# Designed miniproteins, single chains, continued (4), part 14

Each design is a single chain, and the fold is of that chain. pLDDT is the mean over its residues in the fold that is shown.

## One batch from the design tools (miniprotein)

Design m12491
Fold by ESMFold2-Fast:
Structure m12491 (fold): chain A 85 residues (1-85)
Amino acid sequence: MKEEIQKIVEEAISEVRRLGDRFAAEADKLGRPDVAERIRQLVEETIAELEKLKDEPDVNKVKSRAASLVTAAAIEAIGLLLEGE
């Protein structure tokens, strides 16, 4: 169980980093290094929240919370890229 939780959290962290790197690179290409930095901060904050899930004994709660955190981070990153200038 603890090993399964660790794998779920590590996989979610890998996904957040991959998505964050892509969105930050896109922001840099758009000439928005401020947005790229905000996305990088969002990634690190999301990873910190995912790491806390390693202490949760309920696998189903970990799966649900990890999915929610990854989804929320992706939506927020997209929102940052779409901010009007």
Scores: mean pLDDT 83

Design m12492
Fold by ESMFold2-Fast:
Structure m12492 (fold): chain A 85 residues (1-85)
Amino acid sequence: SEEEKKLLELLKELVLEIERALLEHPDDRQTVLARAEAARQKAAEALGLSVEEFEKKVQELAKRNPEIAEALKRYEELLAAGRAL
């Protein structure tokens, strides 16, 4: 669907931003997590959703869309990497 395509695009942009933050700031947990939070809020806002609503929608669509499931897994792995800094 168009909604799934847009959400996948935003989730991929979110993943890319966190990957870039980790690459540019490999020892700065605070900066990486702040950029992740800003990117997360921007993605939610693009759909007119709260961050909580955006994350819930991603989880629901991941159950039926393997590309969204893969992007969500990558997002969670990158957040864990940032928190482990």
Scores: mean pLDDT 87

Design m12493
Fold by ESMFold2-Fast:
Order: C-alpha cells, then structure tokens, then sequence
Structure m12493 (fold): chain A 60 residues (1-60)
C-alpha cells in the first residue's frame, strides 16, 4: 500500500519488507517488534515516523 511505498524511501527495503513494517505499525505491534522489522527491512526511520506513515496511508 502507500505506506509501504513511502517506507521504502527511508532505506533499501524490499516491497515485501516495507509492507510487513507498515502492517506491524498499523496493527499497534510492540516497539521492539517494530524495531526488529525495520532493522531487517533496512528502514532508517524512527518507530514514531513509521507509525505516522502507516496511520496517514503514505504521507511522510
């Protein structure tokens, strides 16, 4: 979705990895789980930024 597309701009995340991070943020996953997913995806945004992007549907 748009959130995953925006998250790809914060790092070298694959579309699938970015989608997983956006999904976790949208579902209110714990900060530790979100941080792990961001690290695996190579996303260099903060957890708060990722949650904001997920909530806004792709606004960054």
Amino acid sequence: GPAAQMLQRFGGASPEAAERVARLAGEGAPDEELERAKQEAGIHATGAEVRAVAAAGGEA
Scores: mean pLDDT 72

Design m12494
Fold by ESMFold2-Fast:
Structure m12494 (fold): chain A 72 residues (1-72)
Amino acid sequence: SELDKLIEELEKLIDEATDPEVRAQMRAMLEAFRRYLEEHPDLPQEEKVALYRGMINTARDALQEERARRAA
């Protein structure tokens, strides 16, 4: 499904993070999302997909910042 593909992509991005602070930030974001879903159990599938896409974009940005710090 669309959600399964997005979850797989997000997990791969978290695995690419070598900085423990960056990894912790990504995991905190994922836990915040899980908490949001618990508080909003009736969220439509479309909104869940949009939230995961937002998290993937944030994770990609965090990885780029990590790579920039390592290059410095």
Scores: mean pLDDT 78

Design m12495
Fold by ESMFold2-Fast:
Structure m12495 (fold): chain A 59 residues (1-59)
Amino acid sequence: SAADALQRLADASERQRKMSEEQAKLYEKQGNTELAERNRHAAEVSEELRKLAEEALAE
């Protein structure tokens, strides 16, 4: 169902956000500021996708 697909999207987006934040911290420690920033941006995008999926589920 559409609700099942949205729940999977929300769950996948949350997992991706956490992984991207962890990778950003690792790259920052290694001095790779460009990859750290890209992973922080990816985490923000994943957080927005999670919010949109949760909002759609509430409709």
Scores: mean pLDDT 88

Design m12496
Fold by ESMFold2-Fast:
Structure m12496 (fold): chain A 81 residues (1-81)
Amino acid sequence: LLAQGKYEEAAKKQEEVIRKSKDDEEIAKAYEDLGVAYLRLGKVKEAARYFLKAGEIYEKLGKYEEAKELYAKAKALDPSL
């Protein structure tokens, strides 16, 4: 996992966006970016949870196709299959 420190830094920045932002769309994108960063770090279960959280927010925003894609991605990454 080369460049691991860069993905950890990216994850930390997205966590700050989630804490500080009041824009649901920005928060959803931050969770999606967290999922990507955790996937790059090899943390597949955590990545799946972040994609699930991003999907929940997109669904709340009425972006059902984006939510559906994120739910499918989270399910594919869940090792319970």
Scores: mean pLDDT 79

Design m12497
Fold by ESMFold2-Fast:
Structure m12497 (fold): chain A 64 residues (1-64)
Amino acid sequence: SAEGFHAAGESRAAAGDLEEAARLYEQAIELDPDYKEAWENLGKVLEKLGDHEKAKEYYEKAAE
């Protein structure tokens, strides 16, 4: 489920596995493109990875 992938992404982000967290959030969004929290959390992970431009884009998706 989208919620399941999102929860797994949160767990990975908390563990510091940012690349795996991003992949799991992308899976959540693939199943539910309206999952605002997944877009926001993907943005946060990308900011931590140093991709500020892509993070901004995903935050804009979350704000819709």
Scores: mean pLDDT 83

Design m12498
Fold by ESMFold2-Fast:
Structure m12498 (fold): chain A 58 residues (1-58)
Amino acid sequence: MKKIKEKIKELKKKYDDLSKQAAEAVHRGDWDTFRSLLKEIEKVKKEIEELEKKYKKI
């Protein structure tokens, strides 16, 4: 329980940081960085969803 909760918290922070970096990359026209960040964001999002399902066990 405790370990999963902390991991979700860390992944959410990473998601927020990556989203901010992606927005900045788009603003600068840095499309290569944006594409790389999108792939990482998608991966983190999937990990968060899977861990939240396990944590809630609904």
Scores: mean pLDDT 79

Design m12499
Fold by ESMFold2-Fast:
Structure m12499 (fold): chain A 70 residues (1-70)
Amino acid sequence: SKMDELLKKIEELEDKIQEVMDDKSLTPEEKIKKIEELTKKFFEENPDMPEELKKEIEERTKEAIEIIKK
């Protein structure tokens, strides 16, 4: 279903964010920039995404950035 495809894409986004967070070669600033770029691209590629899912992704992205800043 369209929802199953969207959920798979969200899982792939979460995996990419985790890879960026775990990348020891990147500075905290570079990690934040890459995560923001990944999230922006995801929203551009999925413009018909339910608002509730968009808010969940925004919150998870915010949490990842806050972890990097610690």
Scores: mean pLDDT 84

Design m12500
Fold by ESMFold2-Fast:
Structure m12500 (fold): chain A 61 residues (1-61)
Amino acid sequence: MEEFIERAKELYGEGDALLLKGFIAYKNQDFETAKKYFEEALKKGSPEVQKLAKRMLEELE
């Protein structure tokens, strides 16, 4: 997983890597960790990453 996340960061940027970490935590039902990563993706991501992160945060509320 770590190498895949690093590749995403290099190819798509830090926001995409954070969004991916959020999805992995969400799949594992670690909603607190997922929320933290989606909040960071919202701050550091592209506009499209920010839209996805915001939607995922709404799912966790």
Scores: mean pLDDT 75

Design m12501
Fold by ESMFold2-Fast:
Structure m12501 (fold): chain A 69 residues (1-69)
Amino acid sequence: IDKKIEEIKEEIKELEEQLKELEEEIERMKKEGVDERKIAVLETAKGLLKAAISFLEELLKRLEEEKRK
């Protein structure tokens, strides 16, 4: 269980890092006046990434509860 918890924590960190990079790219594109359609595609990708992080966080909570008994 501990190994799975650590693996999920690492996965969440990697996804959070990707999310930060994507947010920085979106902000840069907004400042540069890039077409809103291109920005919308990245905003959608950001939403999916947030959903994946949320799913892993719920899984992590469940594993931590399992470890407790």
Scores: mean pLDDT 80

Design m12502
Fold by ESMFold2-Fast:
Structure m12502 (fold): chain A 96 residues (1-96)
Amino acid sequence: MEEKLEEAHRLYTEGLLLFAQGKYEEAIELFEKAIKIGDDVIQAEALYYIGLAYEKLGKLEEAIEYLRKAYEIAKDKDPSLAQLAEVKIKEVEEKL
């Protein structure tokens, strides 16, 4: 369904823009919407950015949870993202 994939990409891109603006809660809402209709690639990337957003909000346990979810999807599909998620999990764990 091409239209759903295009909408997922649009939601993900808008989420990235909000994240860049420091609007972390709003970015999380758009990333969660992208995950519901996106493929594995969009799901892994959106989960990774939700983890980063929770870290920025000081919600470190939630950050680790979402980064682990991103890693589990990315490890088979996107080795670079999987490595970024693993490194970020360790970095966030040091802040706990």
Scores: mean pLDDT 87

Design m12503
Fold by ESMFold2-Fast:
Structure m12503 (fold): chain A 63 residues (1-63)
Amino acid sequence: PEISEEARKALEKGVEAYKSGNYDEAIKYFEEALKIDPRLGEAARLLAEVYFKKGKKEVDFTK
């Protein structure tokens, strides 16, 4: 198929990590999915979401 099975599995693992709050694991899996299939927009969108959540660590210093 157009979308690699390996890319899909990486995406699924990324989603599970994201739901568990393991953002570093989620980033790892989403990056792997995009490395395998760069057109996998779902992984790109979720990767951006995870980076946004992690980026808020800097803002969290400002209460």
Scores: mean pLDDT 73

Design m12504
Fold by ESMFold2-Fast:
Structure m12504 (fold): chain A 98 residues (1-98)
Amino acid sequence: MKKYYEAEAEAETEHPDASVLVEVYKDGKKITLTDEQAARTGESIEIDPEKNKIKVTVYVEESAKGKLTVKLTIVSIRDGQEETREVEKEADAKEVIE
């Protein structure tokens, strides 16, 4: 049975057309997501322009269960210039069986 662990992170964005890069850390160490985990995480990115809100679900392996740090790099364009903002959120990776 294939087990995944899911952690949710939310951040605010000033721009609905922002792009988001998601990175995951555990105990200060960057977790490398598999291609499948990275694809599912990318597909989970929801930007709500009415609430200026970004929601992401990160998919990780059992070794990364529990407390994680999710780093969101939000890139927006303001007045023709790129503005990059980094946000770190604590999340708890819980078991989900599909």
Scores: mean pLDDT 76

Design m12505
Fold by ESMFold2-Fast:
Structure m12505 (fold): chain A 71 residues (1-71)
Amino acid sequence: MNAEEYLEKGKELYKEGKLLEAKEYYEKAIELDPNYAEAWYNLGEVLKKMGLDEEAEEYFKKAKELNPDLK
């Protein structure tokens, strides 16, 4: 699988409420492409859902640094 396919699978798992599995797939996307801003953003969203707000903020900052136009 490429980074985009891992991101898509992570999004699917996130919609199913499988937060730990979604996190793993987003981490795999970042492992293949460390500059994948959307993967960093989605990882932050998972961490926020898990109640890890401080860690989520760091990943959102990383995503914004990589792509300032990211929401």
Scores: mean pLDDT 83

Design m12506
Fold by ESMFold2-Fast:
Structure m12506 (fold): chain A 58 residues (1-58)
Amino acid sequence: MRREEEERALREAEERGQEAMRFVNEYLKEKGFNLDEADPAEREAIAREIAARYKAKL
């Protein structure tokens, strides 16, 4: 019984993760940003902006 609740929670977390990943990918495409070429400060700034926009959408 407990395992079934854990599996449900994991599926919900995975679904939320996929939604967040889609949001991140769309944002990166919009900005034309290449994470592979970005310095750590730029990645942190982008991560904060993405988090703020995602929070506003919720």
Scores: mean pLDDT 68

Design m12507
Fold by ESMFold2-Fast:
Structure m12507 (fold): chain A 76 residues (1-76)
Amino acid sequence: MSKEQAEEIARLAEEAARAAREGNLDEAAEKLAEVQRLLGSSTEGLKEEVKSLSPEEVAEMAERAAEMARRKAEAL
């Protein structure tokens, strides 16, 4: 992936983490679906899985994805 794409993924994941912390799992799921789409991964069932998790678990998952994307952007 390009540096710009990695930075976009990090931004979307950071937005998902914030939405999850605010209890907005619908927005968090939508942002995480965009992250998965940009990574070339299937988004089928992702929204249902995200909604089955607690807001804290979703926020932790999104924060981890954002950190990984930021590290990749810095390496590119």
Scores: mean pLDDT 77

Design m12508
Fold by ESMFold2-Fast:
Structure m12508 (fold): chain A 61 residues (1-61)
Amino acid sequence: AAEARAAIDAAVAAANAAGASLEEVRRLVQQAIKSVPGVVATSVEIRETPDGYEVRVELAE
């Protein structure tokens, strides 16, 4: 779980730095989750703020 969270946070930070679109952020978050074996996302919420995208993910093993 912690490894998947770190991967998601890193992907969101990189996407925000690159000025990525909402769909791009969603794609990168899904790729980050898939990079960690045995973890699946049960819920993904992405919100746009003035400081960039915020992502809330519920994970299950």
Scores: mean pLDDT 76

Design m12509
Fold by ESMFold2-Fast:
Structure m12509 (fold): chain A 70 residues (1-70)
Amino acid sequence: SQAEKELEITLKSTEELLEELKKTDPERAKELEKRVEEILNDESLSDIEKNMQLGALEVGAVTLLVSDKL
């Protein structure tokens, strides 16, 4: 399905962002990885809803990366 393919693309993008975040903020990266796992394992959510929630998490991860001042 299209929703399943979109979820796979968003997952890959999210994982790449979390790998970058691990280099600067491993604690926050671990918290977000746990949230990804919670979203993926929530059987009450459709693939579309999972994709939307992962997209919001990606925005959060980007914000943390941009806000990281040495």
Scores: mean pLDDT 79

Design m12510
Fold by ESMFold2-Fast:
Parts: C-alpha cells; sequence; structure tokens
Structure m12510 (fold): chain A 95 residues (1-95)
C-alpha cells in the first residue's frame, strides 16, 4: 500500500539519522565509515520507496501527499548530513 511505503521510507530515514548521530559522536574512523555506509544504504532504499509513491502522486490523498513531502524533506536533510560527515571523516584521514 502507498501508506505502508511512506511509513517504511520514514522509518528508514529515521534509522539513518540515528546511525549518523552515533557516527558523529564516536572517534573510531573505521566504525564511523561503516555507520555512514549503512546510513547511505538505508537512504537509497528510502529514496526508491519515495520515488515509487511519487510516480503515483495523482492517486494520493492530500494527507498522503503531505506525509510524502515530509519524508522527502527529511530524506534530503539526511543526504546532506551524510555528505557533511563523509567530508569530515575524509579530512581526518588526509595527512
Amino acid sequence: SITRKILEAGALVALAEMLLYVASKIKNVDTQKKLIEKAKELVEEARGLIDEVEAQRNQLTPQQQKELDTVRRDLDAVEASIKELENKVKEMEEK
């Protein structure tokens, strides 16, 4: 169902946010990289689900459209956070 895909995408985004938060608090670079890569995988899965729902946008209720737009904004924010944290980790590895 459309609602299930939106909820699943939202849950994946929330989990990615948690992994990035943990990665930002630890000092072990190898563990940070593993958490960032897992967050990227979750974000790609969420993006796929959101793209499938977006393809059916004309069939969505106003409430479903609002929920979709919320998850898309959260997804975009998490993607930006991933890029920022990847850059910080890369700077710490470069001598």
Scores: mean pLDDT 86

Design m12511
Fold by ESMFold2-Fast:
Structure m12511 (fold): chain A 78 residues (1-78)
Amino acid sequence: LTPQEEADVYLALGLIYLTLARKTLEQDPEGAIKSLEKAIELFKKALSLDPSNTDAQVALKEAEELLERARKILEEKK
């Protein structure tokens, strides 16, 4: 794989975890947090290979925002 192709793979994997987190957020905020942490890691890897990847930048921001929401939901549930 070229670095750009490898970045695309990390982006795709991160999006899978982001989607899983969105689906599980209300039912399992703890599991959603773990999925979001993996998504963030993967998006950061994609950006390390291609810093100009706008899709990865947007996805990282969305994952970080959802992580804050998931933590708030978990705290409210106790």
Scores: mean pLDDT 84

Design m12512
Fold by ESMFold2-Fast:
Structure m12512 (fold): chain A 61 residues (1-61)
Amino acid sequence: MEAHDLLSRGGREVGRLLAAGDFEGAREVVERTARELSELDPELAERFRTLALRHIDRAEA
């Protein structure tokens, strides 16, 4: 499904940026991916955004 494809690609990109220490870039990718997901599945987009940003916060701390 398109929503799952966007989620999978966004998640991989966030993970790569976090491994590189690019927390600002990771947050930007999360916001962009969530925006695209919201057009397909608003509930999934909000869950993804919330969990991904929390994950980035924990990785940065």
Scores: mean pLDDT 81

Design m12514
Fold by ESMFold2-Fast:
Structure m12514 (fold): chain A 65 residues (1-65)
Amino acid sequence: GAAERERLIEEAERLGALAAILGEQGDTDKAMELGRRAVELLREAGDEEGARRAEQAVKNAIASG
């Protein structure tokens, strides 16, 4: 339902933000792990565009760390 989808998106946004912070700090392994989980949650929510954007944001953060 809509509530489950909203929960998945909010958790993905939280994990994506943490992944970006860790990536910028040079913690690539943790950034990749949390980023992968965020992408998986967005795909479970049916947000394939959001999943692609989250993957790109984590890669950009790692590249700038």
Scores: mean pLDDT 84

Design m12515
Fold by ESMFold2-Fast:
Structure m12515 (fold): chain A 100 residues (1-100)
Amino acid sequence: SMEEEARKLLDEIDKLVDEAIHYAKTDREKFKEVLQKIKELADKAIEILERSDDPRLGPLLYRARVYKNGADAALKAIDEGKPPEVIIDTIRGYRKLAEM
């Protein structure tokens, strides 16, 4: 189902968030690569969910948009030279918002 497809994408994003945090202090290029993958999967989830008129999918669409915004914010923080700890806190903040 559309809901099952979106949930699988969001579950994959959650795993990638943990992977991004893992690389944040040790491998800047892998960190950026994982954040870009989060954006791509979030965009796929948004595309699937926006095609539905089912109001029960609203929370999933919100979560996908929050994950996309979080990845964008983290990538911007990397480009601005912010410390890994600050970027990890940003990622965790968006993850918490997505889980609300």
Scores: mean pLDDT 88

Design m12516
Fold by ESMFold2-Fast:
Structure m12516 (fold): chain A 50 residues (1-50)
Amino acid sequence: MFKSEDELIEYLKKNPEVKEVVIKAPLGFDARRRALRIREATGKKVKIEY
């Protein structure tokens, strides 16, 4: 339904200077799965903040 994750992945592929991504996780958000998908697609470091 939402394409914001795909847009983020495309942005990261076009911007190699970005070394790390931080995901802010609200209550009930599956941040671990999103972090894993971004890592697999881009190879960048991903951190989760609550």
Scores: mean pLDDT 70

Design m12517
Fold by ESMFold2-Fast:
Structure m12517 (fold): chain A 60 residues (1-60)
Amino acid sequence: MSVAELLAKLLDPDPEVRREAFRELYRIHPGAAKASARALATHPDPEVAAFAREMLREMD
């Protein structure tokens, strides 16, 4: 699975799909995962922004 495919799945309406995509992205490219979570923390969709902020808290 490509990084681009995983990044697209971070915007999936299914929260389980988003979590799995983030977990896999963090496993193969932790820097890209963290950068994406920071960018999405200010996303106009409040559900996406909340998900991203949760991932940032999890990473400490």
Scores: mean pLDDT 79

Design m12518
Fold by ESMFold2-Fast:
Structure m12518 (fold): chain A 61 residues (1-61)
Amino acid sequence: SAEEEALALLEELAAETDVARAFELAGRINQLIRSLEDPELRARLLARLQEVMDAWLARHA
């Protein structure tokens, strides 16, 4: 499912060490989440993406 794909990509993003690839993955995940029809699921996954990006930036600061 799109939800399972988004969660798998979020896990990949959390482990990504290359800056350019991390931003590419974040963009792909954001696009996938935006394709979801369920606004509740969309909001939860966007919040998760933000958490993952915040943690990623903290590790690379």
Scores: mean pLDDT 82

Design m12519
Fold by ESMFold2-Fast:
Structure m12519 (fold): chain A 80 residues (1-80)
Amino acid sequence: MTEEERLRKELRELSEKFQEILDKAYAKGGLTPEQQELLDKLREVASKAVEALLNGDVETARKYIEEMKKLLEELQKLID
Protein backbone atom coordinates (compact mmCIF):
# COMPACT_ATOMS: atom_id res chain seq x y z
CA MET A 1 0.00 0.00 0.00
CA THR A 2 1.37 3.43 -0.92
CA GLU A 3 1.38 6.25 1.64
CA GLU A 4 -1.26 8.03 -0.48
CA GLU A 5 -3.53 4.95 -0.40
CA ARG A 6 -2.99 4.67 3.36
CA LEU A 7 -3.93 8.33 3.90
CA ARG A 8 -7.04 7.98 1.69
CA LYS A 9 -8.14 4.97 3.77
CA GLU A 10 -7.50 6.90 7.00
CA LEU A 11 -9.51 9.88 5.69
CA ARG A 12 -12.41 7.53 4.86
CA GLU A 13 -12.30 6.04 8.39
CA LEU A 14 -12.27 9.53 9.93
CA SER A 15 -15.29 10.51 7.80
CA GLU A 16 -17.17 7.44 9.11
CA LYS A 17 -16.32 8.33 12.74
CA PHE A 18 -17.37 11.93 12.09
CA GLN A 19 -20.80 10.79 10.88
CA GLU A 20 -21.22 8.58 13.99
CA ILE A 21 -20.39 11.54 16.25
CA LEU A 22 -22.87 13.80 14.41
CA ASP A 23 -25.62 11.15 14.64
CA LYS A 24 -24.97 10.91 18.40
CA ALA A 25 -25.06 14.70 18.81
CA TYR A 26 -28.34 15.09 16.90
CA ALA A 27 -29.88 12.24 18.93
CA LYS A 28 -29.04 14.35 22.04
CA GLY A 29 -30.81 17.45 20.64
CA GLY A 30 -28.28 18.95 18.22
CA LEU A 31 -25.03 20.88 18.42
CA THR A 32 -24.00 23.55 20.95
CA PRO A 33 -22.22 26.71 19.69
CA GLU A 34 -18.85 25.24 20.77
CA GLN A 35 -19.58 22.00 18.89
CA GLN A 36 -20.68 23.95 15.78
CA GLU A 37 -17.40 25.93 15.86
CA LEU A 38 -15.36 22.71 16.01
CA LEU A 39 -17.52 21.22 13.23
CA ASP A 40 -16.81 24.19 10.93
CA LYS A 41 -13.07 23.96 11.64
CA LEU A 42 -13.09 20.19 11.06
CA ARG A 43 -14.90 20.68 7.73
CA GLU A 44 -12.26 23.21 6.58
CA VAL A 45 -9.36 20.94 7.61
CA ALA A 46 -11.01 17.94 5.88
CA SER A 47 -11.34 19.99 2.66
CA LYS A 48 -7.62 20.86 2.83
CA ALA A 49 -6.68 17.20 3.40
CA VAL A 50 -8.70 16.12 0.34
CA GLU A 51 -7.12 18.90 -1.78
CA ALA A 52 -3.60 17.85 -0.71
CA LEU A 53 -4.31 14.19 -1.59
CA LEU A 54 -5.70 15.21 -5.02
CA ASN A 55 -2.46 17.16 -5.63
CA GLY A 56 -0.27 14.23 -4.49
CA ASP A 57 1.04 16.27 -1.54
CA VAL A 58 1.19 13.41 0.98
CA GLU A 59 3.08 15.41 3.64
CA THR A 60 0.47 18.19 3.70
CA ALA A 61 -2.34 15.60 3.62
CA ARG A 62 -0.78 13.79 6.62
CA LYS A 63 -0.60 17.08 8.56
CA TYR A 64 -4.29 17.87 7.97
CA ILE A 65 -5.39 14.28 8.66
CA GLU A 66 -3.61 14.47 12.05
CA GLU A 67 -5.38 17.80 12.71
CA MET A 68 -8.72 16.16 11.79
CA LYS A 69 -8.08 13.37 14.34
CA LYS A 70 -7.43 15.93 17.09
CA LEU A 71 -10.55 17.96 16.22
CA LEU A 72 -12.70 14.81 16.13
CA GLU A 73 -11.48 13.81 19.60
CA GLU A 74 -12.25 17.33 20.90
CA LEU A 75 -15.73 17.26 19.31
CA GLN A 76 -16.49 13.82 20.78
CA LYS A 77 -15.45 14.98 24.30
CA LEU A 78 -17.80 17.98 24.06
CA ILE A 79 -20.70 15.76 22.92
CA ASP A 80 -20.10 13.25 25.74
Scores: mean pLDDT 82

Design m12520
Fold by ESMFold2-Fast:
Structure m12520 (fold): chain A 65 residues (1-65)
Amino acid sequence: SDKLTEEIIDLLVEASKKDEEIKKALEENVNSLSPKELLELLKKKAEELGDKETAERAEELLKKL
């Protein structure tokens, strides 16, 4: 749904503003990965960085896909 797409975009943008490693990983892959794959990448990077809040938010959106 449009609302889920907006929630995904908002999370990706917010996470990119908070961390340069997340921003770089997402920018390198935005044209090659699906929204689901971008969320999976975000979750993995957030977990590696110890950002549990971002990882949990990404997992919740993945469950809605």
Scores: mean pLDDT 82

Design m12521
Fold by ESMFold2-Fast:
Structure m12521 (fold): chain A 73 residues (1-73)
Amino acid sequence: MKEELKKLAEKSVEISKDNPLLTARAYRKLGEIYLELGEYEKAAEWFQKAADVAPPEDGERYRKLAEEARKKA
């Protein structure tokens, strides 16, 4: 269930908060879950947060995902 996946992703953020790479992955997963739920504004916010902490190559991809989510909002 999507709600259950959201809880797992939030737990992943809590566990990985001291590791930027793991935090970026958890933020990306939250963005994906919110996108599936149709909460495009929240999805864009989480993708942007993932971009902010990710390595440059992943950050560029996540910024594009945030832009796409905003277009759906």
Scores: mean pLDDT 74

Design m12522
Fold by ESMFold2-Fast:
Structure m12522 (fold): chain A 115 residues (1-115)
Amino acid sequence: ARLEALIAEAEAVHGPYAAAAVDAAGREFGLEAAEYVLGLLKRSLEELAEEARRLGDDDLAEAFRLVESDPDAAAALVTRAAAAHGSRLGENPSEKQQRTLARILVLAARLQEVR
């Protein structure tokens, strides 16, 4: 299936945590969400930080910058961002909320890769 191909590609570029992130996105939000998460996984941490900054996600932007240099600080920022996002998330999240969740999943996967 198409989702299985996306999961395999994610594992090849960033390991099993990236594969798990793509699988979760695909099963919960559909194939387009899985493709979006895979696309984010292929970007550099600097590109992801700059995009998060432009979207007003300052905690996520700083977390992406810290993944390789200070993974413990990055983990604290991810936890804070996930808690803030989760408290606003309903059973039918908006496209904007789904995209923020995708960035949190990618950040968590990249962080697990370096730990």
Scores: mean pLDDT 79

Design m12523
Fold by ESMFold2-Fast:
Structure m12523 (fold): chain A 67 residues (1-67)
Amino acid sequence: SEEEKEIIEKMVKDAEEALKLLKEKGLLSEEQIEELEKLIEELKKAKSVEEAFELAGEIQELLRTVL
């Protein structure tokens, strides 16, 4: 549905903005940046909100090791 696409697009934008901020603050290792970028690319390809939520969970888990 269009609503699911809109939610996924917002999740992607929020994730990209968070990654940019964390890069600017120097809070992430190079390996963590690459892994987050990979997860965001997978999030862009998500076909459902459920799939997007699973990927968002992976991103959150990675961020929890930093914060």
Scores: mean pLDDT 80

Design m12524
Fold by ESMFold2-Fast:
Structure m12524 (fold): chain A 82 residues (1-82)
Amino acid sequence: MLSRLAELAEREGHTEVAELLREAQKIYDELVKKGALNSRTLSRIIGYALAVLGALLEGDWETARRIAEEFVEQLKKELEKA
């Protein structure tokens, strides 16, 4: 999911959005390895991924970048709790 969104962003020349989505995927994989994914955390992750997708579909790359930055920061906080 996140890696495919990153591929879309990269293809359109928005490397910074792609890099943020790759970082989010990396942190997600670490949460999976730690067994830290509960229904609340998973719902939050899905919510952010859908928000980024929505911004990308609207062509609002600045909003997509901002949401992706917030997504990475929230994932880092979840990883710190794990």
Scores: mean pLDDT 80

Design m12525
Fold by ESMFold2-Fast:
Structure m12525 (fold): chain A 53 residues (1-53)
Amino acid sequence: MGFDLKRAAEILGVSEETVRKIPKETVQKKVKELIEAKNKGDEEKEKKIREEV
């Protein structure tokens, strides 16, 4: 998967500026975790991930 700052920001619910401040590896990990949480309907995990960023 190509890393896209705009897409990552949209998925995480934060600005592109916020994403730029986070290490690329951390952003990819959080995006993947949030997508999995959404697919499973895990609202608590989604909220936690968004709060961390």
Scores: mean pLDDT 75

Design m12526
Fold by ESMFold2-Fast:
Structure m12526 (fold): chain A 89 residues (1-89)
Amino acid sequence: SELRELLGKVAELAREMGLDGAAEVAERLAALETQEEIEELLKELKKKGSPGIERAVAEAAVKGPEAVREFLAKLAEKAGKEELAKEYR
């Protein structure tokens, strides 16, 4: 699915930036099959008090592929990857 592919790209970029927790959350989200499972993971992260970046990945996934594209574009900007950021805007 488009969501799974975008989450895979978030995981790769997050690992390049040293954001290993965000990468692990993106990888977990990419393995989920249903909207309910994605929402339950966000609930788990909120209950645990997980870092804002990890919750932001899950919040984008709950909203769908367009929100993950916007998240990926912003993450690419922070990484200094302007051409990649343009691709996902």
Scores: mean pLDDT 86

Design m12527
Fold by ESMFold2-Fast:
Structure m12527 (fold): chain A 83 residues (1-83)
Amino acid sequence: MKEASPELEARVERLKERLRRLAEEAERLYEEGKLSKEEYQEIVVKLTAAALLLAAALASGDEEDLRRAEELIEEVERKLEEA
């Protein structure tokens, strides 16, 4: 069965840490009233999709899933900068 390389595993670990920090920041901004319910829900959906893509990348070794997860994380970072 396909498994992730050590390099891919290290990249996923770093992206998981970024995702966790973004989730915490989004929740904080929502609690502070700086994000609308709709904006917060969109962020949660994107972070969930990124988490699933990271899990898929680990299971398959597919760098395309890793790249797509990174793009979603970057979109969320940009959205939080507007808060």
Scores: mean pLDDT 81

Design m12528
Fold by ESMFold2-Fast:
Structure m12528 (fold): chain A 70 residues (1-70)
Amino acid sequence: MSIEEIEELYEKIESDPELKKLLEELEKTTDLKKKEELAEEINKKLGTNLSVLDLLTLPGIAEIVRVVLS
C-alpha cells in the first residue's frame, strides 16, 4: 500500500463519522474476535481488504506523512 493510498483511505475515514467511530472502537477493543468484526465492517465500507494491524497503523502513518511532507 502506497503513502498516497494511505492518505486517501485516512481522509475517507476522517470525512465519515461512522468510519471514524469504528476505527476508534477497533483501537480501544482488546477482544480479538471483535477487532476482526470491526475490521471487516470498516473494509466493507471502504471497499478494501486491510488487516487489523494495517487499519490500526493508518492514523500513525498518515500523521508521519503529514509531518514529513509539511
Scores: mean pLDDT 74

